# Designed miniproteins, single chains, part 105

Each design is a single chain, and the fold is of that chain. pLDDT is the mean over its residues in the fold that is shown.

## One batch from the design tools (miniprotein)

Design m3646
Fold by ESMFold2-Fast:
Structure m3646 (fold): chain A 91 residues (1-91)
Amino acid sequence: MRVTVNSYDKMGRTVSSRTVEGSLDEALKAVEEHFKEAMEKGSIMVYVTVRGSRDESERMLKRIAELAEKMGAKVVLQIVSGGTGELIIEL
C-alpha cells in the first residue's frame, strides 16, 4: 500500500509532502506524524491519496479519518474508486 500526504496553506501552497509505502500500521503512524508537523507549520488543509487494493484503501481512509477527527480536524471529502482512495481534511 502507498499513502501520499500533502499539506497546504490558505493560499494553496504546498507546505509539506510525505509518501509512505508499507503496512496499514506503518502508513497510519507516518500520517499521524505528518498531521502533527502540518499543524505545527500552520497548514489549513491536508490531501491524502491511498493506492492499494479497494479493501486496503477503504480501511486506510477510515483509519485516517478517525485519526484526523481525534486530533480535532474535519474530514471534508472521502472518495474510494477501485484501488485509489482520496481524503481532504481541514486542520
Scores: mean pLDDT 82

Design m3647
Fold by ESMFold2-Fast:
Structure m3647 (fold): chain A 100 residues (1-100)
Amino acid sequence: MKEKLEEALKKFREVLEELAKELEKNPNASKEEIQKLIDKAVEKMRKIAESEEDPEIKEFLESAIDQFESTLNEMIERGASTKEILEEIKNIIEHIEEAL
C-alpha cells in the first residue's frame, strides 16, 4: 500500500517538475497559456490516479488533484504572475519530496 502511494507521488512530482520547466521557459505566458499548461498537468495526474487499483489511494490522489487545480485556478483568476504560480508549484513539489 505505502509503496504504491510513493510511486504515484513520484509520478505526480515528475508531472509538476515538467510544468515548472514549461513555466520557467515562458515567464511572460498569457493567462490562457498558463491555464492550458495547468490543464495538461491535471490531465496527466488524473490518468495516474485512474490507473491506481487501491480505492483509498485513488480517492486520496483525486482529492489532491482537485485541491491543486482549485488553488492554481484561483491564483490565475486573481491575476497571479507566472513567477507566483511557479513558486506555488515548487512548494507543492517540496511537500511531495518531504512525504517520500
Scores: mean pLDDT 83

Design m3648
Fold by ESMFold2-Fast:
Structure m3648 (fold): chain A 81 residues (1-81)
Amino acid sequence: AADEAIQRAVEAGKKGNPEEAGRHAYESGRIAAQRGDLTKASRAMALAAKGVGALETIEGFSRYAVEKGDGPAGGPPGAPP
């Protein structure tokens, strides 16, 4: 599910739809975070940005997640294994 959402994010970005790309990337991160896999959530976001060739995509949906009250995609740096 998370990998599928990332793939859709990359595809949407390549077609010139950054809003849709951000939505799919956010959904992938949210799914991983709900399962407690903060590492996978962080990597999903990084892969989406890399695939669409725009780090600005991460900035955009990171802001969106904070505003909407939906939580972490990478988790806080103070929680390493």
Scores: mean pLDDT 57

Design m3649
Fold by ESMFold2-Fast:
Structure m3649 (fold): chain A 81 residues (1-81)
Amino acid sequence: STAEQLRAQFEQMKASLEALAKDMAAQGVAPERIRAFLIGLLDWERRELIAEYPEYAELIEELAAEIKAHIDALARQLAAA
């Protein structure tokens, strides 16, 4: 189903953003700049998916909020390192 495909896509996005955050941190990018960049990518994808699947807007917003919380946690972890 489209809902299952969206959930899988967001899980893959979560893993990709985590890997990107670690790579950026390894290159010396400040945690707050990493956070801002990743939130920008998430917002862009969220808007595109809602435009494509407006009937799934609530699910997309829920999944995006979960990834935002994960990005916030990653930024805090990187700042503590």
Scores: mean pLDDT 88

Design m3650
Fold by ESMFold2-Fast:
Structure m3650 (fold): chain A 62 residues (1-62)
Amino acid sequence: SSMERKKKEIEEETERQQAKLEAEYRQLVANGASPSELFAKLAESGEVFVEGRIKIRKLERE
């Protein structure tokens, strides 16, 4: 269905953004970033995840 396709597209985009943020997080760890800096990057990753889930949930309820 069109909903299944849109859901897959949102999931794939979220996964791509998460992978990019994960790579940035690993770089921060390698560079000895502070706990505050690491937490900020994790929060950014969490925001991307939540936004993706909200988009999927809206599609499932339409």
Scores: mean pLDDT 83

Design m3651
Fold by ESMFold2-Fast:
Structure m3651 (fold): chain A 62 residues (1-62)
Amino acid sequence: MEKAGEIAQRLAAAGLPPEQALVAAQMVMDGYSPEEIGKKLRELGASEELARKAEEIVREVL
């Protein structure tokens, strides 16, 4: 029932590994921007396409 759980579920559905999805969801809760989250996911090894999809999902939930 946490917003972080909803975001993590959407990110995992888009193809992110569960651990990366949880990290991204926590960053949203901590106030990071979609751009910063996408950059972090690329550093963690996400593809450019997955990072872009994650940014789009984060923008939708903000």
Scores: mean pLDDT 80

Design m3652
Fold by ESMFold2-Fast:
Structure m3652 (fold): chain A 77 residues (1-77)
Amino acid sequence: MKEEKLRNIAKELGFPDALIERLLKEHGIDGLVEALPVGFAGKNIPKEEFEKFLDEIGASPETKERALARYDAARAS
């Protein structure tokens, strides 16, 4: 996955730099990817746009499926 694109999108979603660096340090790229679904859902960004983003960053099928499931759960809450 493209780390720089993940950092930029997290910043656009309102994630503080300190949180982005902490997630990357403690959990790597996967930790940041796991946090993004909640950010997209919280900003009321359409699922279609989030799915396009996951495809653009080259997320694996497993990561994409997990991220979309988490987005749906956050939207249902």
Scores: mean pLDDT 74

Design m3653
Fold by ESMFold2-Fast:
Structure m3653 (fold): chain A 67 residues (1-67)
Amino acid sequence: MEEERKKNLEKFGEKVAKSYLDLIEKQGKEVELKPDSPLDQQLYEAYRIGFKKLKEEGKAEKLKEPD
């Protein structure tokens, strides 16, 4: 059960990070993530997971590194 949840969170995080990368590349917008609400905290956690995966692939240069 937790294994399936982890897999879903990793897939979601990858999509979130890729979406932010696309926004930076297409619009030149700086991505700022602030965990000010429960939803923002979940998005921040997903971004952190996606950033780690993109960093391993050498694609995280344009993304802001999470804390």
Scores: mean pLDDT 64

Design m3654
Fold by ESMFold2-Fast:
Structure m3654 (fold): chain A 97 residues (1-97)
Amino acid sequence: SMAEFLEKLRRLEELFLKPEASEEEIEEAAELLVELTPFLLDLMREELANGVPVTPGLAEALARLEAMVAADEEKRREMAREVVLEMLEKRRKAEAL
């Protein structure tokens, strides 16, 4: 449901906003991202179908989501963990400024 999707998205956002993330929290965020990936891909495709301009960043995000959805469960989980670690590192660098 939309309510379940929004609740999972909210939880993922909470995890990304934490000052420090434990290994358990990183794993939780990766699992949430795996679950949210098909919905995010559908939303991006709907936006593109409605004429939203394709920026380089949007094109890269779309390609990454498509690759994750096409992957088997094990590979998708690995890719999701990589995304979570990249997001946390970017946030850490931004907060250090």
Scores: mean pLDDT 77

Design m3655
Fold by ESMFold2-Fast:
Structure m3655 (fold): chain A 85 residues (1-85)
Amino acid sequence: MLSLDEIKQMVKDFLESLPVLSKEEQEELKKRLDSAKTKDEVIEVIDEARDKVIEGAEKDPNTSPGLRGLMFLTLSNFRELVRQL
């Protein structure tokens, strides 16, 4: 069974791989995940990350709509994993 801490680590690893997020945005979101104590707090960080992905994709002409959708869906899947704990 996945723990909240394991899901937090998976989300942090995924955020580091996202080409549309700046290093500063990745570090801010990772710090907020480390500070999150509850499922609701982790969900708030995932929701912020999804907003940042939308903003970053709109600014990056090399990010396809398909890639944007895949990044958004992956974060939404992590959100659902947290919700099911």
Scores: mean pLDDT 83

Design m3656
Fold by ESMFold2-Fast:
Structure m3656 (fold): chain A 78 residues (1-78)
Amino acid sequence: SDVIERLREHEVERLVEEIVRRYGSPVTAEQLLDFLREQGFDDAKLARVRELIAERGPVLDREQLRELLTEFFRSLAA
């Protein structure tokens, strides 16, 4: 639904801003994985993040982070 999509967009923007505030831009794959582990995501969820990183390469700018996190959160809702 549009409401769920907007809530996902809001959460993605919040995380992108926190990641960029902590590490700058672009960020490395390792920095993103460390951040998400610290946020409490388990190894199964981080395995999905590793797949999404493999599609994009070893460094991620703000837009690539937004796209990756959007796909990640869609995967969690399945």
Scores: mean pLDDT 82

Design m3657
Fold by ESMFold2-Fast:
Structure m3657 (fold): chain A 69 residues (1-69)
Amino acid sequence: SMAAQEAQRKAEEKRLNKEIDTLIELARDYGFEDLVRKLEELKNSDLTIEEKRQRIAELVAEFERRLAE
């Protein structure tokens, strides 16, 4: 149903925003101010859920790369 699909979309948006908030906190704790800025810009962007997920994956990969140094 349309109502169920809309509810799932809203749940996905909330989950995505929570994940971004968690990543912002982690990046800030490690002093990666540039990643904090990129994550905040991503959260406030008008990108689709799919586009935001792809950008998050790229930023997570960069974060992991920095931690491996």
Scores: mean pLDDT 84

Design m3658
Fold by ESMFold2-Fast:
Structure m3658 (fold): chain A 81 residues (1-81)
Amino acid sequence: KEELAKELLEKARELLRKAVKTLKEKGGGSPEAIALAEEARELGALAEKLAKDNKKLYLEGGVVAGLAGIVLGISRREALR
């Protein structure tokens, strides 16, 4: 389902952008930033899984999931301070 993988990837990218913006604007540790980063990671990973036979979508999904994981890690560390 290349179309579904593409839609999930676009949504994951949008959520990742919102997570980064929320992290910067709210100073990190925000539950909103954590939630957005978690959703972006999950949707990116799902897009990667659905697009295994499409190398470009597979790599893009993995990249978005990885970046969202980094944002999530930063946000969680800030929340623990």
Scores: mean pLDDT 75

Design m3659
Fold by ESMFold2-Fast:
Structure m3659 (fold): chain A 105 residues (1-105)
Amino acid sequence: SPLVKRMEELLKEIEELLKQYKAAVEAGDTETANRIAEQILEKVGELLTLARFYADLTNDPELKKKVDELEETAFEFSKAVRENDPNAIELGEKVIEKAKEVIKL
């Protein structure tokens, strides 16, 4: 499916950006960390839009549940990023995990 392929491409980009975000946070480079975080949030937003559309298109209740879990985790990640919460990295890793579960269904 072209939708699944685009979600896989977005997931790879998010994983690479999260590594850069972690490095910037560890270096104390708040300006770079915030810039990378904005890029991650934009790509996560696109991923969520595609994931919801895919769930609606398939009408699969298991997939819908996984997308709901992804949306909830992405909201928590977005909030942690805005609040400069040190748990933002762990929440970002959970977003990647939940996105992988959606793509595998």
Scores: mean pLDDT 87

Design m3660
Fold by ESMFold2-Fast:
Structure m3660 (fold): chain A 63 residues (1-63)
Amino acid sequence: SMKEKIEEFKRLVQEISELVKNNAPEEELQKKIEKLKELSKELTEGHQIGIESVIERVQAHVS
């Protein structure tokens, strides 16, 4: 369960990174970022892996 959520989080981060590199539509970026935030809420409770820092860096490139 947690391992699967971490893998999904990692996949979303990679997807967002690729979308940013390719100047993808803001709409698509926001959908991925929102899903990332949802996963981060579950992972931060006793399972922090620098999630907040990663999300902030991604948002800085989109906003």
Scores: mean pLDDT 71

Design m3661
Fold by ESMFold2-Fast:
Structure m3661 (fold): chain A 63 residues (1-63)
Amino acid sequence: VERGAEAGRRVREAGAGDVLAAAVAGSTTIHYGGDFEAAKEAGLRAGAGEEAARIGARFGMST
């Protein structure tokens, strides 16, 4: 979760929108063994809104 949130936040600081930041946070969290809820939490901690965090978590699960 924390690692995913950090990755998503860095992408947002580089100028990416909420959905891309959440997708990076979610994919990173899933890659390190997190589930859908952990991926969504990482997106929220990266500063994405709840809908963007859900979309990002779905993207992570689909990879």
Scores: mean pLDDT 73

Design m3662
Fold by ESMFold2-Fast:
Structure m3662 (fold): chain A 67 residues (1-67)
Amino acid sequence: MPSFEEATERVVKFAVRLAEEGLSGDAVVKGAKEVARHLGLDEKQVQEAVKAAVEELNKKGYKVKLP
C-alpha cells in the first residue's frame, strides 16, 4: 500500500493526465476521487489528495473547482 504522500502524488499525476487529454474539470475530479479510493485512502485523505490535484491543475492553467 502506498504512503499517503505517494498516493497523493499518483492522484495528482492521474488528474493532470486526464486534463491534458481534454476531460472536463468535473470528470477530472471524479477520476481523481476514484483513484484515491482505489489506493486505499479514507474519505478525509481522498479530499486532501483531490485538493492537491486541483491546486496543481490550477497552477498549470486548467480551470477546475473543488467538489
Scores: mean pLDDT 80

Design m3663
Fold by ESMFold2-Fast:
Structure m3663 (fold): chain A 88 residues (1-88)
Amino acid sequence: SSKEEEERRKRREKILEEASYGVGLISGAAGLTAVEENKENEKKNRDSLETLRRVGELLSKGPSSEESQKVLDESIERSERLLREAQE
């Protein structure tokens, strides 16, 4: 329904905004600390950035099919889990 579609859109927009903010922070930190951090920390930061980039892409595309919608919903659930863990 249109109401369910609107709620779904708002939820994706909120998560995308949070993911974009996180990407900006990680990118900035990685750039500034690339000279100072050891290679293990740099690799960890790159891995996190790549994960957020992929999640953001899936969220921004929106579902084009029933299968894409399922993948997007799974990505949203995974993103929510990652954000919850990051807040701990």
Scores: mean pLDDT 56

Design m3664
Fold by ESMFold2-Fast:
Structure m3664 (fold): chain A 81 residues (1-81)
Amino acid sequence: MSADERLLLEAEALIALARMHIAVAKMVPPEERQPLLDLARRQLEEAEALLATLPADDPRAQALRREVEELRREVEELERE
């Protein structure tokens, strides 16, 4: 694999982990959500940092950046509940 492909796969894995933590957060009482949402936010921050090293016009990187943005909004929405 190219170095860029490895970074994309690593970002995809972090996004998948964040999605899992968000899914579990939805299944627990609101008072128990914060540690799961904190983990998800950290994983999304790491994914965003990796994607920032890739060209801004890379279509795959752009798609993953949009997915990170959507999941960050979902975390913020759950924190408001």
Scores: mean pLDDT 85

Design m3665
Fold by ESMFold2-Fast:
Structure m3665 (fold): chain A 74 residues (1-74)
Amino acid sequence: GYGHLGVLEVDGERVLVVAAGGLSDEEIEALADEAVALAKEAKADKVVANGTEDGRRIGELIKEALPDVPVEYI
């Protein structure tokens, strides 16, 4: 499987990018925790996660932890 996190600045907004697929439940939880920590540190305006099953699961976990940060799926 794969799990990648990155922070980009697009049109003056800080965007956390999440790409994940083929992960175990434990790996999904760990990557979601890292994503939440990175979003807080970077003061992310938005999260974009890939539309895989794992990307959507991580996106939902981020929504629960950071309800004021919008999450989009691609």
Scores: mean pLDDT 89

Design m3666
Fold by ESMFold2-Fast:
Structure m3666 (fold): chain A 84 residues (1-84)
Amino acid sequence: MSLEEVLARARELLPHESDEDIAHLLGAALASRLSKEQILQILEEAKSRFTDPQEQALYGLEKMVASLSEEQIEAILAELVAQL
């Protein structure tokens, strides 16, 4: 599943939240499933590729999504809905 697909599904599940809030909630949930070492490696890669903090954040989200199985992503999306 691509980051664009995950963000589109999150927006459908959380229609009253802003895109910024959805990205923040999703980022926190994704990061909770990864080790500190994996997160640091992704952040270092993002900083090496992009100078814009927003582009770095989007790249980080993309790499976190790519690091998890489709089943793990579905569980995260279900967890976001359960907090409503």
Scores: mean pLDDT 80

Design m3667
Fold by ESMFold2-Fast:
Structure m3667 (fold): chain A 67 residues (1-67)
Amino acid sequence: EIKVGDKVKMLADIPADENRPVELKKGDVVEVIAKDGDKWTLVRSLKTGGFSLISTSELKEISEVLP
């Protein structure tokens, strides 16, 4: 389960769009900043400091929680 404050490694590229203004690349590490229930997760790129909203289900499929 992904929780606020977790650092997660991206397992796939995420292209920039209206909900994801910052492009994420496979291997990038992001921090979980907030969750909008089970619908959306707000993440912050540790590389750029930029924020992006991603579907919570999509994030669970394409990320790995770091220790």
Scores: mean pLDDT 75

Design m3668
Fold by ESMFold2-Fast:
Structure m3668 (fold): chain A 84 residues (1-84)
Amino acid sequence: MEEEIDAEVKEALALIYDYLGKKALEQGNFEEAAEWYSKAADLYAEVPGGEELARQAYRNSAIAYEKAGDTEKAQESRKKADEL
């Protein structure tokens, strides 16, 4: 029961982080956007059936890191997306 509730809470939190990433990206806060998308992706990856959402969020994080000039973190996020 707690495990099922925990997964639902993680999904809700991931949606909030994804929204914050989108907002930061639209405001030109690329590093902040990348961090929020990365946090969303990590949570989606822990949720049953969240693999596709995690992959997309990691890709969004990579794009944001690239725009911020952080090529190393962008590559790391792309690898995480590709490994899902």
Scores: mean pLDDT 84

Design m3669
Fold by ESMFold2-Fast:
Structure m3669 (fold): chain A 86 residues (1-86)
Amino acid sequence: SRAAELRARIAELEARAREVLARADELPGVKQELVSLAQAALASAAMARQYLDTGTEEGIERAEMGVAEAERRVEEALRLADQARA
Protein backbone atom coordinates (compact mmCIF):
# COMPACT_ATOMS: atom_id res chain seq x y z
CA SER A 1 0.00 0.00 0.00
CA ARG A 2 0.99 3.67 -0.32
CA ALA A 3 1.22 3.93 3.49
CA ALA A 4 3.49 0.86 3.74
CA GLU A 5 5.68 2.27 0.93
CA LEU A 6 5.98 5.60 2.76
CA ARG A 7 6.81 3.87 6.09
CA ALA A 8 9.63 2.01 4.32
CA ARG A 9 10.93 5.32 2.88
CA ILE A 10 10.77 6.91 6.36
CA ALA A 11 12.80 4.02 7.85
CA GLU A 12 15.44 4.41 5.10
CA LEU A 13 15.52 8.19 5.67
CA GLU A 14 16.07 7.71 9.41
CA ALA A 15 18.93 5.28 8.72
CA ARG A 16 20.56 7.70 6.24
CA ALA A 17 20.12 10.65 8.62
CA ARG A 18 21.90 8.65 11.35
CA GLU A 19 24.71 7.99 8.84
CA VAL A 20 24.98 11.77 8.29
CA LEU A 21 25.20 12.34 12.07
CA ALA A 22 27.97 9.72 12.36
CA ARG A 23 29.91 11.31 9.49
CA ALA A 24 29.45 14.79 11.00
CA ASP A 25 31.59 13.76 14.01
CA GLU A 26 34.50 13.11 11.60
CA LEU A 27 34.06 16.35 9.56
CA PRO A 28 34.51 19.37 11.88
CA GLY A 29 34.46 21.89 8.99
CA VAL A 30 30.84 21.02 8.09
CA LYS A 31 29.63 19.40 11.35
CA GLN A 32 27.11 22.12 12.26
CA GLU A 33 25.51 22.09 8.77
CA LEU A 34 25.37 18.25 8.64
CA VAL A 35 23.81 18.03 12.12
CA SER A 36 21.26 20.72 11.21
CA LEU A 37 20.24 18.97 7.97
CA ALA A 38 20.06 15.53 9.63
CA GLN A 39 17.98 16.85 12.56
CA ALA A 40 15.58 18.62 10.17
CA ALA A 41 15.19 15.38 8.18
CA LEU A 42 14.53 13.34 11.37
CA ALA A 43 11.93 15.90 12.52
CA SER A 44 10.17 15.69 9.12
CA ALA A 45 10.28 11.87 9.29
CA ALA A 46 8.68 11.92 12.77
CA MET A 47 5.91 14.26 11.54
CA ALA A 48 5.34 12.03 8.48
CA ARG A 49 4.86 9.00 10.79
CA GLN A 50 2.24 11.00 12.77
CA TYR A 51 0.38 11.88 9.55
CA LEU A 52 0.41 8.22 8.42
CA ASP A 53 -0.90 7.15 11.86
CA THR A 54 -4.09 9.22 11.25
CA GLY A 55 -5.12 6.60 8.66
CA THR A 56 -6.56 9.35 6.42
CA GLU A 57 -5.91 10.12 2.74
CA GLU A 58 -4.97 13.70 3.71
CA GLY A 59 -2.49 12.28 6.22
CA ILE A 60 -0.89 10.12 3.52
CA GLU A 61 -0.57 13.13 1.17
CA ARG A 62 1.03 15.27 3.90
CA ALA A 63 3.35 12.41 4.87
CA GLU A 64 4.43 12.01 1.22
CA MET A 65 5.31 15.72 0.99
CA GLY A 66 7.23 15.57 4.27
CA VAL A 67 9.14 12.45 3.21
CA ALA A 68 10.10 14.05 -0.12
CA GLU A 69 11.42 17.15 1.71
CA ALA A 70 13.35 15.00 4.22
CA GLU A 71 14.86 12.97 1.35
CA ARG A 72 16.10 16.24 -0.24
CA ARG A 73 17.72 17.33 3.06
CA VAL A 74 19.47 13.98 3.55
CA GLU A 75 20.73 14.04 -0.06
CA GLU A 76 22.12 17.58 0.48
CA ALA A 77 23.81 16.48 3.72
CA LEU A 78 25.43 13.42 2.08
CA ARG A 79 26.62 15.59 -0.84
CA LEU A 80 28.18 18.06 1.65
CA ALA A 81 29.86 15.22 3.58
CA ASP A 82 31.28 13.73 0.37
CA GLN A 83 32.66 17.13 -0.73
CA ALA A 84 34.22 17.78 2.72
CA ARG A 85 35.90 14.34 2.68
CA ALA A 86 37.57 15.06 -0.70
Scores: mean pLDDT 86

Design m3670
Fold by ESMFold2-Fast:
Structure m3670 (fold): chain A 115 residues (1-115)
Amino acid sequence: SAVRENLRDALRAAGLTDEQIDEAIATFDKLYEEYKKLSQEELDARIDEMLAEARKSGLDPEEVEAIRAFLRSLPREAQATAIAAYDAMRKAGLTPEQALAVGVSAAVEEQRRLA
């Protein structure tokens, strides 16, 4: 899957071992199955939480609002993909800014699959 390849490349670039990468992908798969069942209100709340964490880490407020608008414009499956990727990357030790970049990229790949 293009999404999993994107996640693997990001984790490898961050210096993780193959075992750590496989664990992070398994975490992503589990979270995606959970998050795709969330209501739109729950997905919106998770997006807000993710962006609030990234903003606290130094992301520009204007960039936060642009990313929020972009993610909220996507199909629910792509939103769930972004949140699951963000949480999996954060658990693997990536910073909020790194995890957000991966999450947005993963959502773009999922949107391409759905189109």
Scores: mean pLDDT 88

Design m3671
Fold by ESMFold2-Fast:
Structure m3671 (fold): chain A 88 residues (1-88)
Amino acid sequence: SLAEKALEYFKKAVEAALKGDIETFSSYLLKALTYIRQIKDKDERIKTLEEMVKLLEEALKKVTDEKIKQLLQSAIGFLRSEIEKLKA
């Protein structure tokens, strides 16, 4: 499914961030978002975005590097904003 593909690429993004690879994180995040945008069911899109936020919050607990921490916090903020737009 599109949600499964989005989460697969997103998990690869998180893995890259945990290794300090910002470029690979951004690339896989954009791929995940491309699949999210193709999900026509609003509730499924929201649920998938909420799962992505949860994965970032768990990753944030493991990161000590300030640049990676700020990157993950920015990504969380962006995804939360996208969820709120869908709920409006």
Scores: mean pLDDT 89

Design m3672
Fold by ESMFold2-Fast:
Parts: C-alpha cells; structure tokens; sequence
Structure m3672 (fold): chain A 60 residues (1-60)
C-alpha cells in the first residue's frame, strides 16, 4: 500500500454494487468494495456482482 487516495471505482463497478445491494448483506457489500479498493484492479460489472454474491455466501 503506497497511495492512501486511490482513484474511484469505475462507474460500471459502482452501478453493479448498487444493483446487487438489495440481494446481499451490508457486510458483504462493504467487504466487496474494500477488496476492490485494496486490489486496485479494474473489474467488470459481472465480476463485481459475482464477488458480492460470494462474499454474501461467506457471511451467511
């Protein structure tokens, strides 16, 4: 970790998180957003939704 202020998530990734929000727990959403920010890697909307669903299963 070198930069404390990374670039914001892509608009598509933010939209995917918003769309999946009603289907997953707040903890799963927070974990997904944190992992995306920590990785610094661009993800497709489908990858974002898949990650959120996997985090939700871990939090059941």
Amino acid sequence: MKRPLPAPLSPEAQQALGEIAPDVSPAALAATAKEMADSGKEMSPEEVKKLALEKHKEHQ
Scores: mean pLDDT 70

Design m3673
Fold by ESMFold2-Fast:
Structure m3673 (fold): chain A 93 residues (1-93)
Amino acid sequence: AEEEVEELKEILEKMKENEEKFEKELEKELPKIGEKGVEGMREAAEFQKELIEYYIENYAKDKEGTLEELEERAKEKIKELEEKYKLKLANDL
């Protein structure tokens, strides 16, 4: 529905507003999470934005299939970031 697209556009706008705040917070976290952690968090933010844009463009063709694809991609990215973060901490010990 058109209402769903408008809600997603608002989420996308919020993500853009949060991007500047997110970058400032990443600079503060750099001493704790390291350069790889910062890079991973930037990749996660970019990935989430791409997923939302993909859904906005494709929902009219296959809403359910598009949502399932987005959920799977999000889960995979979260696991990847958790593994990279833990491996970095282990190597720093």
Scores: mean pLDDT 67

Design m3674
Fold by ESMFold2-Fast:
Order: structure tokens, then C-alpha cells, then sequence
Structure m3674 (fold): chain A 58 residues (1-58)
């Protein structure tokens, strides 16, 4: 159902947000180039999932 897909996408977004918070927390001890790349990739994935969530709610 749409409700199950929405719940799954919301869970994926929540997991990615947690990963982003972890990288941001440790950014000062990580390689800055690697940390920035990982954060950008996670933010991009969150954005794509949020777009999918918006489509599912139509």
C-alpha cells in the first residue's frame, strides 16, 4: 500500500539523517575532503527520498 511505502521512505530518511548527524559530529577528526563528500552524498539521498515521499503523498 502507499502507506507502507511512505513508512519505508520515512524510515530511510530518518536513518540517513542519523548518519549525517554522525558525520557532522566527527567532522573535526575526519579528513575534511572525505567528510564533505560523504555529507553531500547523504544530503543528496535525503533530497531524492523527500521528493519520492512528496510524490507518494499525491
Amino acid sequence: SKEEEIAQVEKEIANLRKDLETVEKYKDILDPEVANQVMEEIKKEISELEKRLAELKK
Scores: mean pLDDT 84

Design m3675
Fold by ESMFold2-Fast:
Structure m3675 (fold): chain A 75 residues (1-75)
Amino acid sequence: KEEEAERYIRIAVGAYTGALLARRNGDQDLADHLEKVADRWVDKAAELMGLSPEGREKLREEVRKQAEALADQQL
């Protein structure tokens, strides 16, 4: 259960990172698509972890921060 949720979180981080890079390159359509994909994986991870709505939003914020750090490293 938790191992599966961690996989979903990693996928979400990757998708948000891709969205940030796409946005930096001016590809808004790809960025929007990847953000929606990432949001779905965050929701799935939160469901597996039994998180409240508040916990889900906190998880989303943390995943986005990780994605921003990774995007900054992939300049």
Scores: mean pLDDT 83

Design m3676
Fold by ESMFold2-Fast:
Structure m3676 (fold): chain A 82 residues (1-82)
Amino acid sequence: KVEELRKEIEELERELKELMEKLPQTPEVKALAAEARYHLELARHALALYERTGDEGFLRVAEEHIRRAKELIEELREMLEE
């Protein structure tokens, strides 16, 4: 599970980087990208806390932040496809 979530974060980070190379650098695009990066950073932090404590609550926190980042990245992708 932890390894799967870490790989998902890395994949989303790569996807966001690729997407930002293709999208116009408007304030809206930059704001959505910054918000997505923020959630990915919080997900990484939550996984680190889970590794340290074994508290499954941090695993759920990581999953929620990954979900939010994924939604924001999908929104950015929609902008590219339109």
Scores: mean pLDDT 84

Design m3677
Fold by ESMFold2-Fast:
Structure m3677 (fold): chain A 94 residues (1-94)
Amino acid sequence: SSAAKRDEEEKKAIIERLIETFGEETVARMISPLWSVEEAREWLLSMSMTSLLNLTVGLLLDNKEYDVLEEVIESLSEKHKAEALKIKEKIEAG
C-alpha cells in the first residue's frame, strides 16, 4: 500500500540519520558485534516503526544528541511524530 511505502521511506531516513550520527560500524556494533553494516540496515528496516522509534529516541537521548533527535522528530509524519514524542517523554520520566 502507499502507506506502507511511506513508512518504509521514513524508516530508511531514520536509519540513515543514525548511521550519519554514530557511523556505520558503531551502529552495526550497537545491534550485534557479529553483523555487517548491511545486515544491521536490513534488521533495522525489518523492525516495526514503534520498535525503530524506541531504539532511535533511546540512542539519541543516551548519547545526548538532542539536536539530531529534534531534527529526526520534526522530519516524521504527524502520526509518527506524536508517537516519538510520547516515547521521549516516557524515557525522560524514567
Scores: mean pLDDT 81

Design m3678
Fold by ESMFold2-Fast:
Parts: structure tokens; C-alpha cells; sequence
Structure m3678 (fold): chain A 62 residues (1-62)
């Protein structure tokens, strides 16, 4: 499954906007990002995350 497909599936299952807990779970469980790095990314971006913001975050990391 591509990065885009993983992100789209997660948004389909969790809603159109993700909270900090949902983003942390996506980054750590689906993309294997360390919890410390995921927490730092979440802190910098704010409290709500759109699909487009998550796509940009994941693209920068990999």
C-alpha cells in the first residue's frame, strides 16, 4: 500500500480531520516513526490535522 493510500484509509476510518492522538498513532503504527519524533511534529503543527498536512509531513520524513 502506498503512503497516500495508507493516509486516505486512515482518514476514511477516523474522519476528515485528525486530532493529536490519531496523528501520533498513524505516524508511529503505520509509518514506523519514533514516538519522540511524532510528538515533536504534532507540537509544531497544532491541534487539528488535515489530510494534506499529513501528506506533507510524511513526504518530508521519507
Amino acid sequence: MSKKEKILKFFKENGSVLNKEQVKKLLTEEFGIPEELADKIIEEEGEEFTRLQILEIVDKIE
Scores: mean pLDDT 75

Design m3679
Fold by ESMFold2-Fast:
Structure m3679 (fold): chain A 117 residues (1-117)
Amino acid sequence: MKEEEERKRKENERKAVLKATADSLRAIGDALQAVLDRERELGRPLTPAEREAAAKAGLRRAIDRLLARGDLTPAQAAALLAVLDTSSVAEALVALTRVIAAEYERRKEEVEVLPNP
C-alpha cells in the first residue's frame, strides 16, 4: 500500500516535469502568437519595438500562468519577469528555457543521489 503510493508519487513527479516542459514550449508559442495577433489588430507589420513589446506581453502571461500552476517557484518567476523587463525577448526566452532545463537536471540528479555505499 505505502510502496504503491510512493510509485504513484514518482510517476506524478515525472508527469509534472514533462508538463512543465510542454508549458514552456507553449509559452514560446504564446509570445509568437501575441505578435501575430497584434499585427492583425493594427492591419500592418509591427515595428521591431512593437514586436518586442507584444512578445514580452505574451511571455509575461505565460510566466504568470506557470507560477499559478506551481510549475515555477515565486523566486524563479520574479527573476524571469525582471529579465523580461530589463532585457530583450530573446534573452527572456533563453532564461526561461535554462530554468526549465535546470529543473529537469535537478530532478534527474536527485534520482542518481541514492546513498552510494
Scores: mean pLDDT 72

Design m3680
Fold by ESMFold2-Fast:
Structure m3680 (fold): chain A 77 residues (1-77)
Amino acid sequence: SAEQMRRLAEALLEAVNGSKASEEVKKKVEEYYKKLLEKIEEGDMEGAKQYLNKIAKIASEVLSDEELYALLASVEP
């Protein structure tokens, strides 16, 4: 659902912001998060998924596997 995508994107954004990633990478994830919210508001679920995938890709490069699994477990219903 849109709300599940939003929650996952928010959790990923929070994790990246708490990581040792550069300020530029953190700003890029925040930009993708804002675009994801914009696409959800427009009803463009495919566009929202594209931005979620971009956020997830950056998170996978910045976070450890352990951090990613813990985060995904926290938002899974």
Scores: mean pLDDT 81

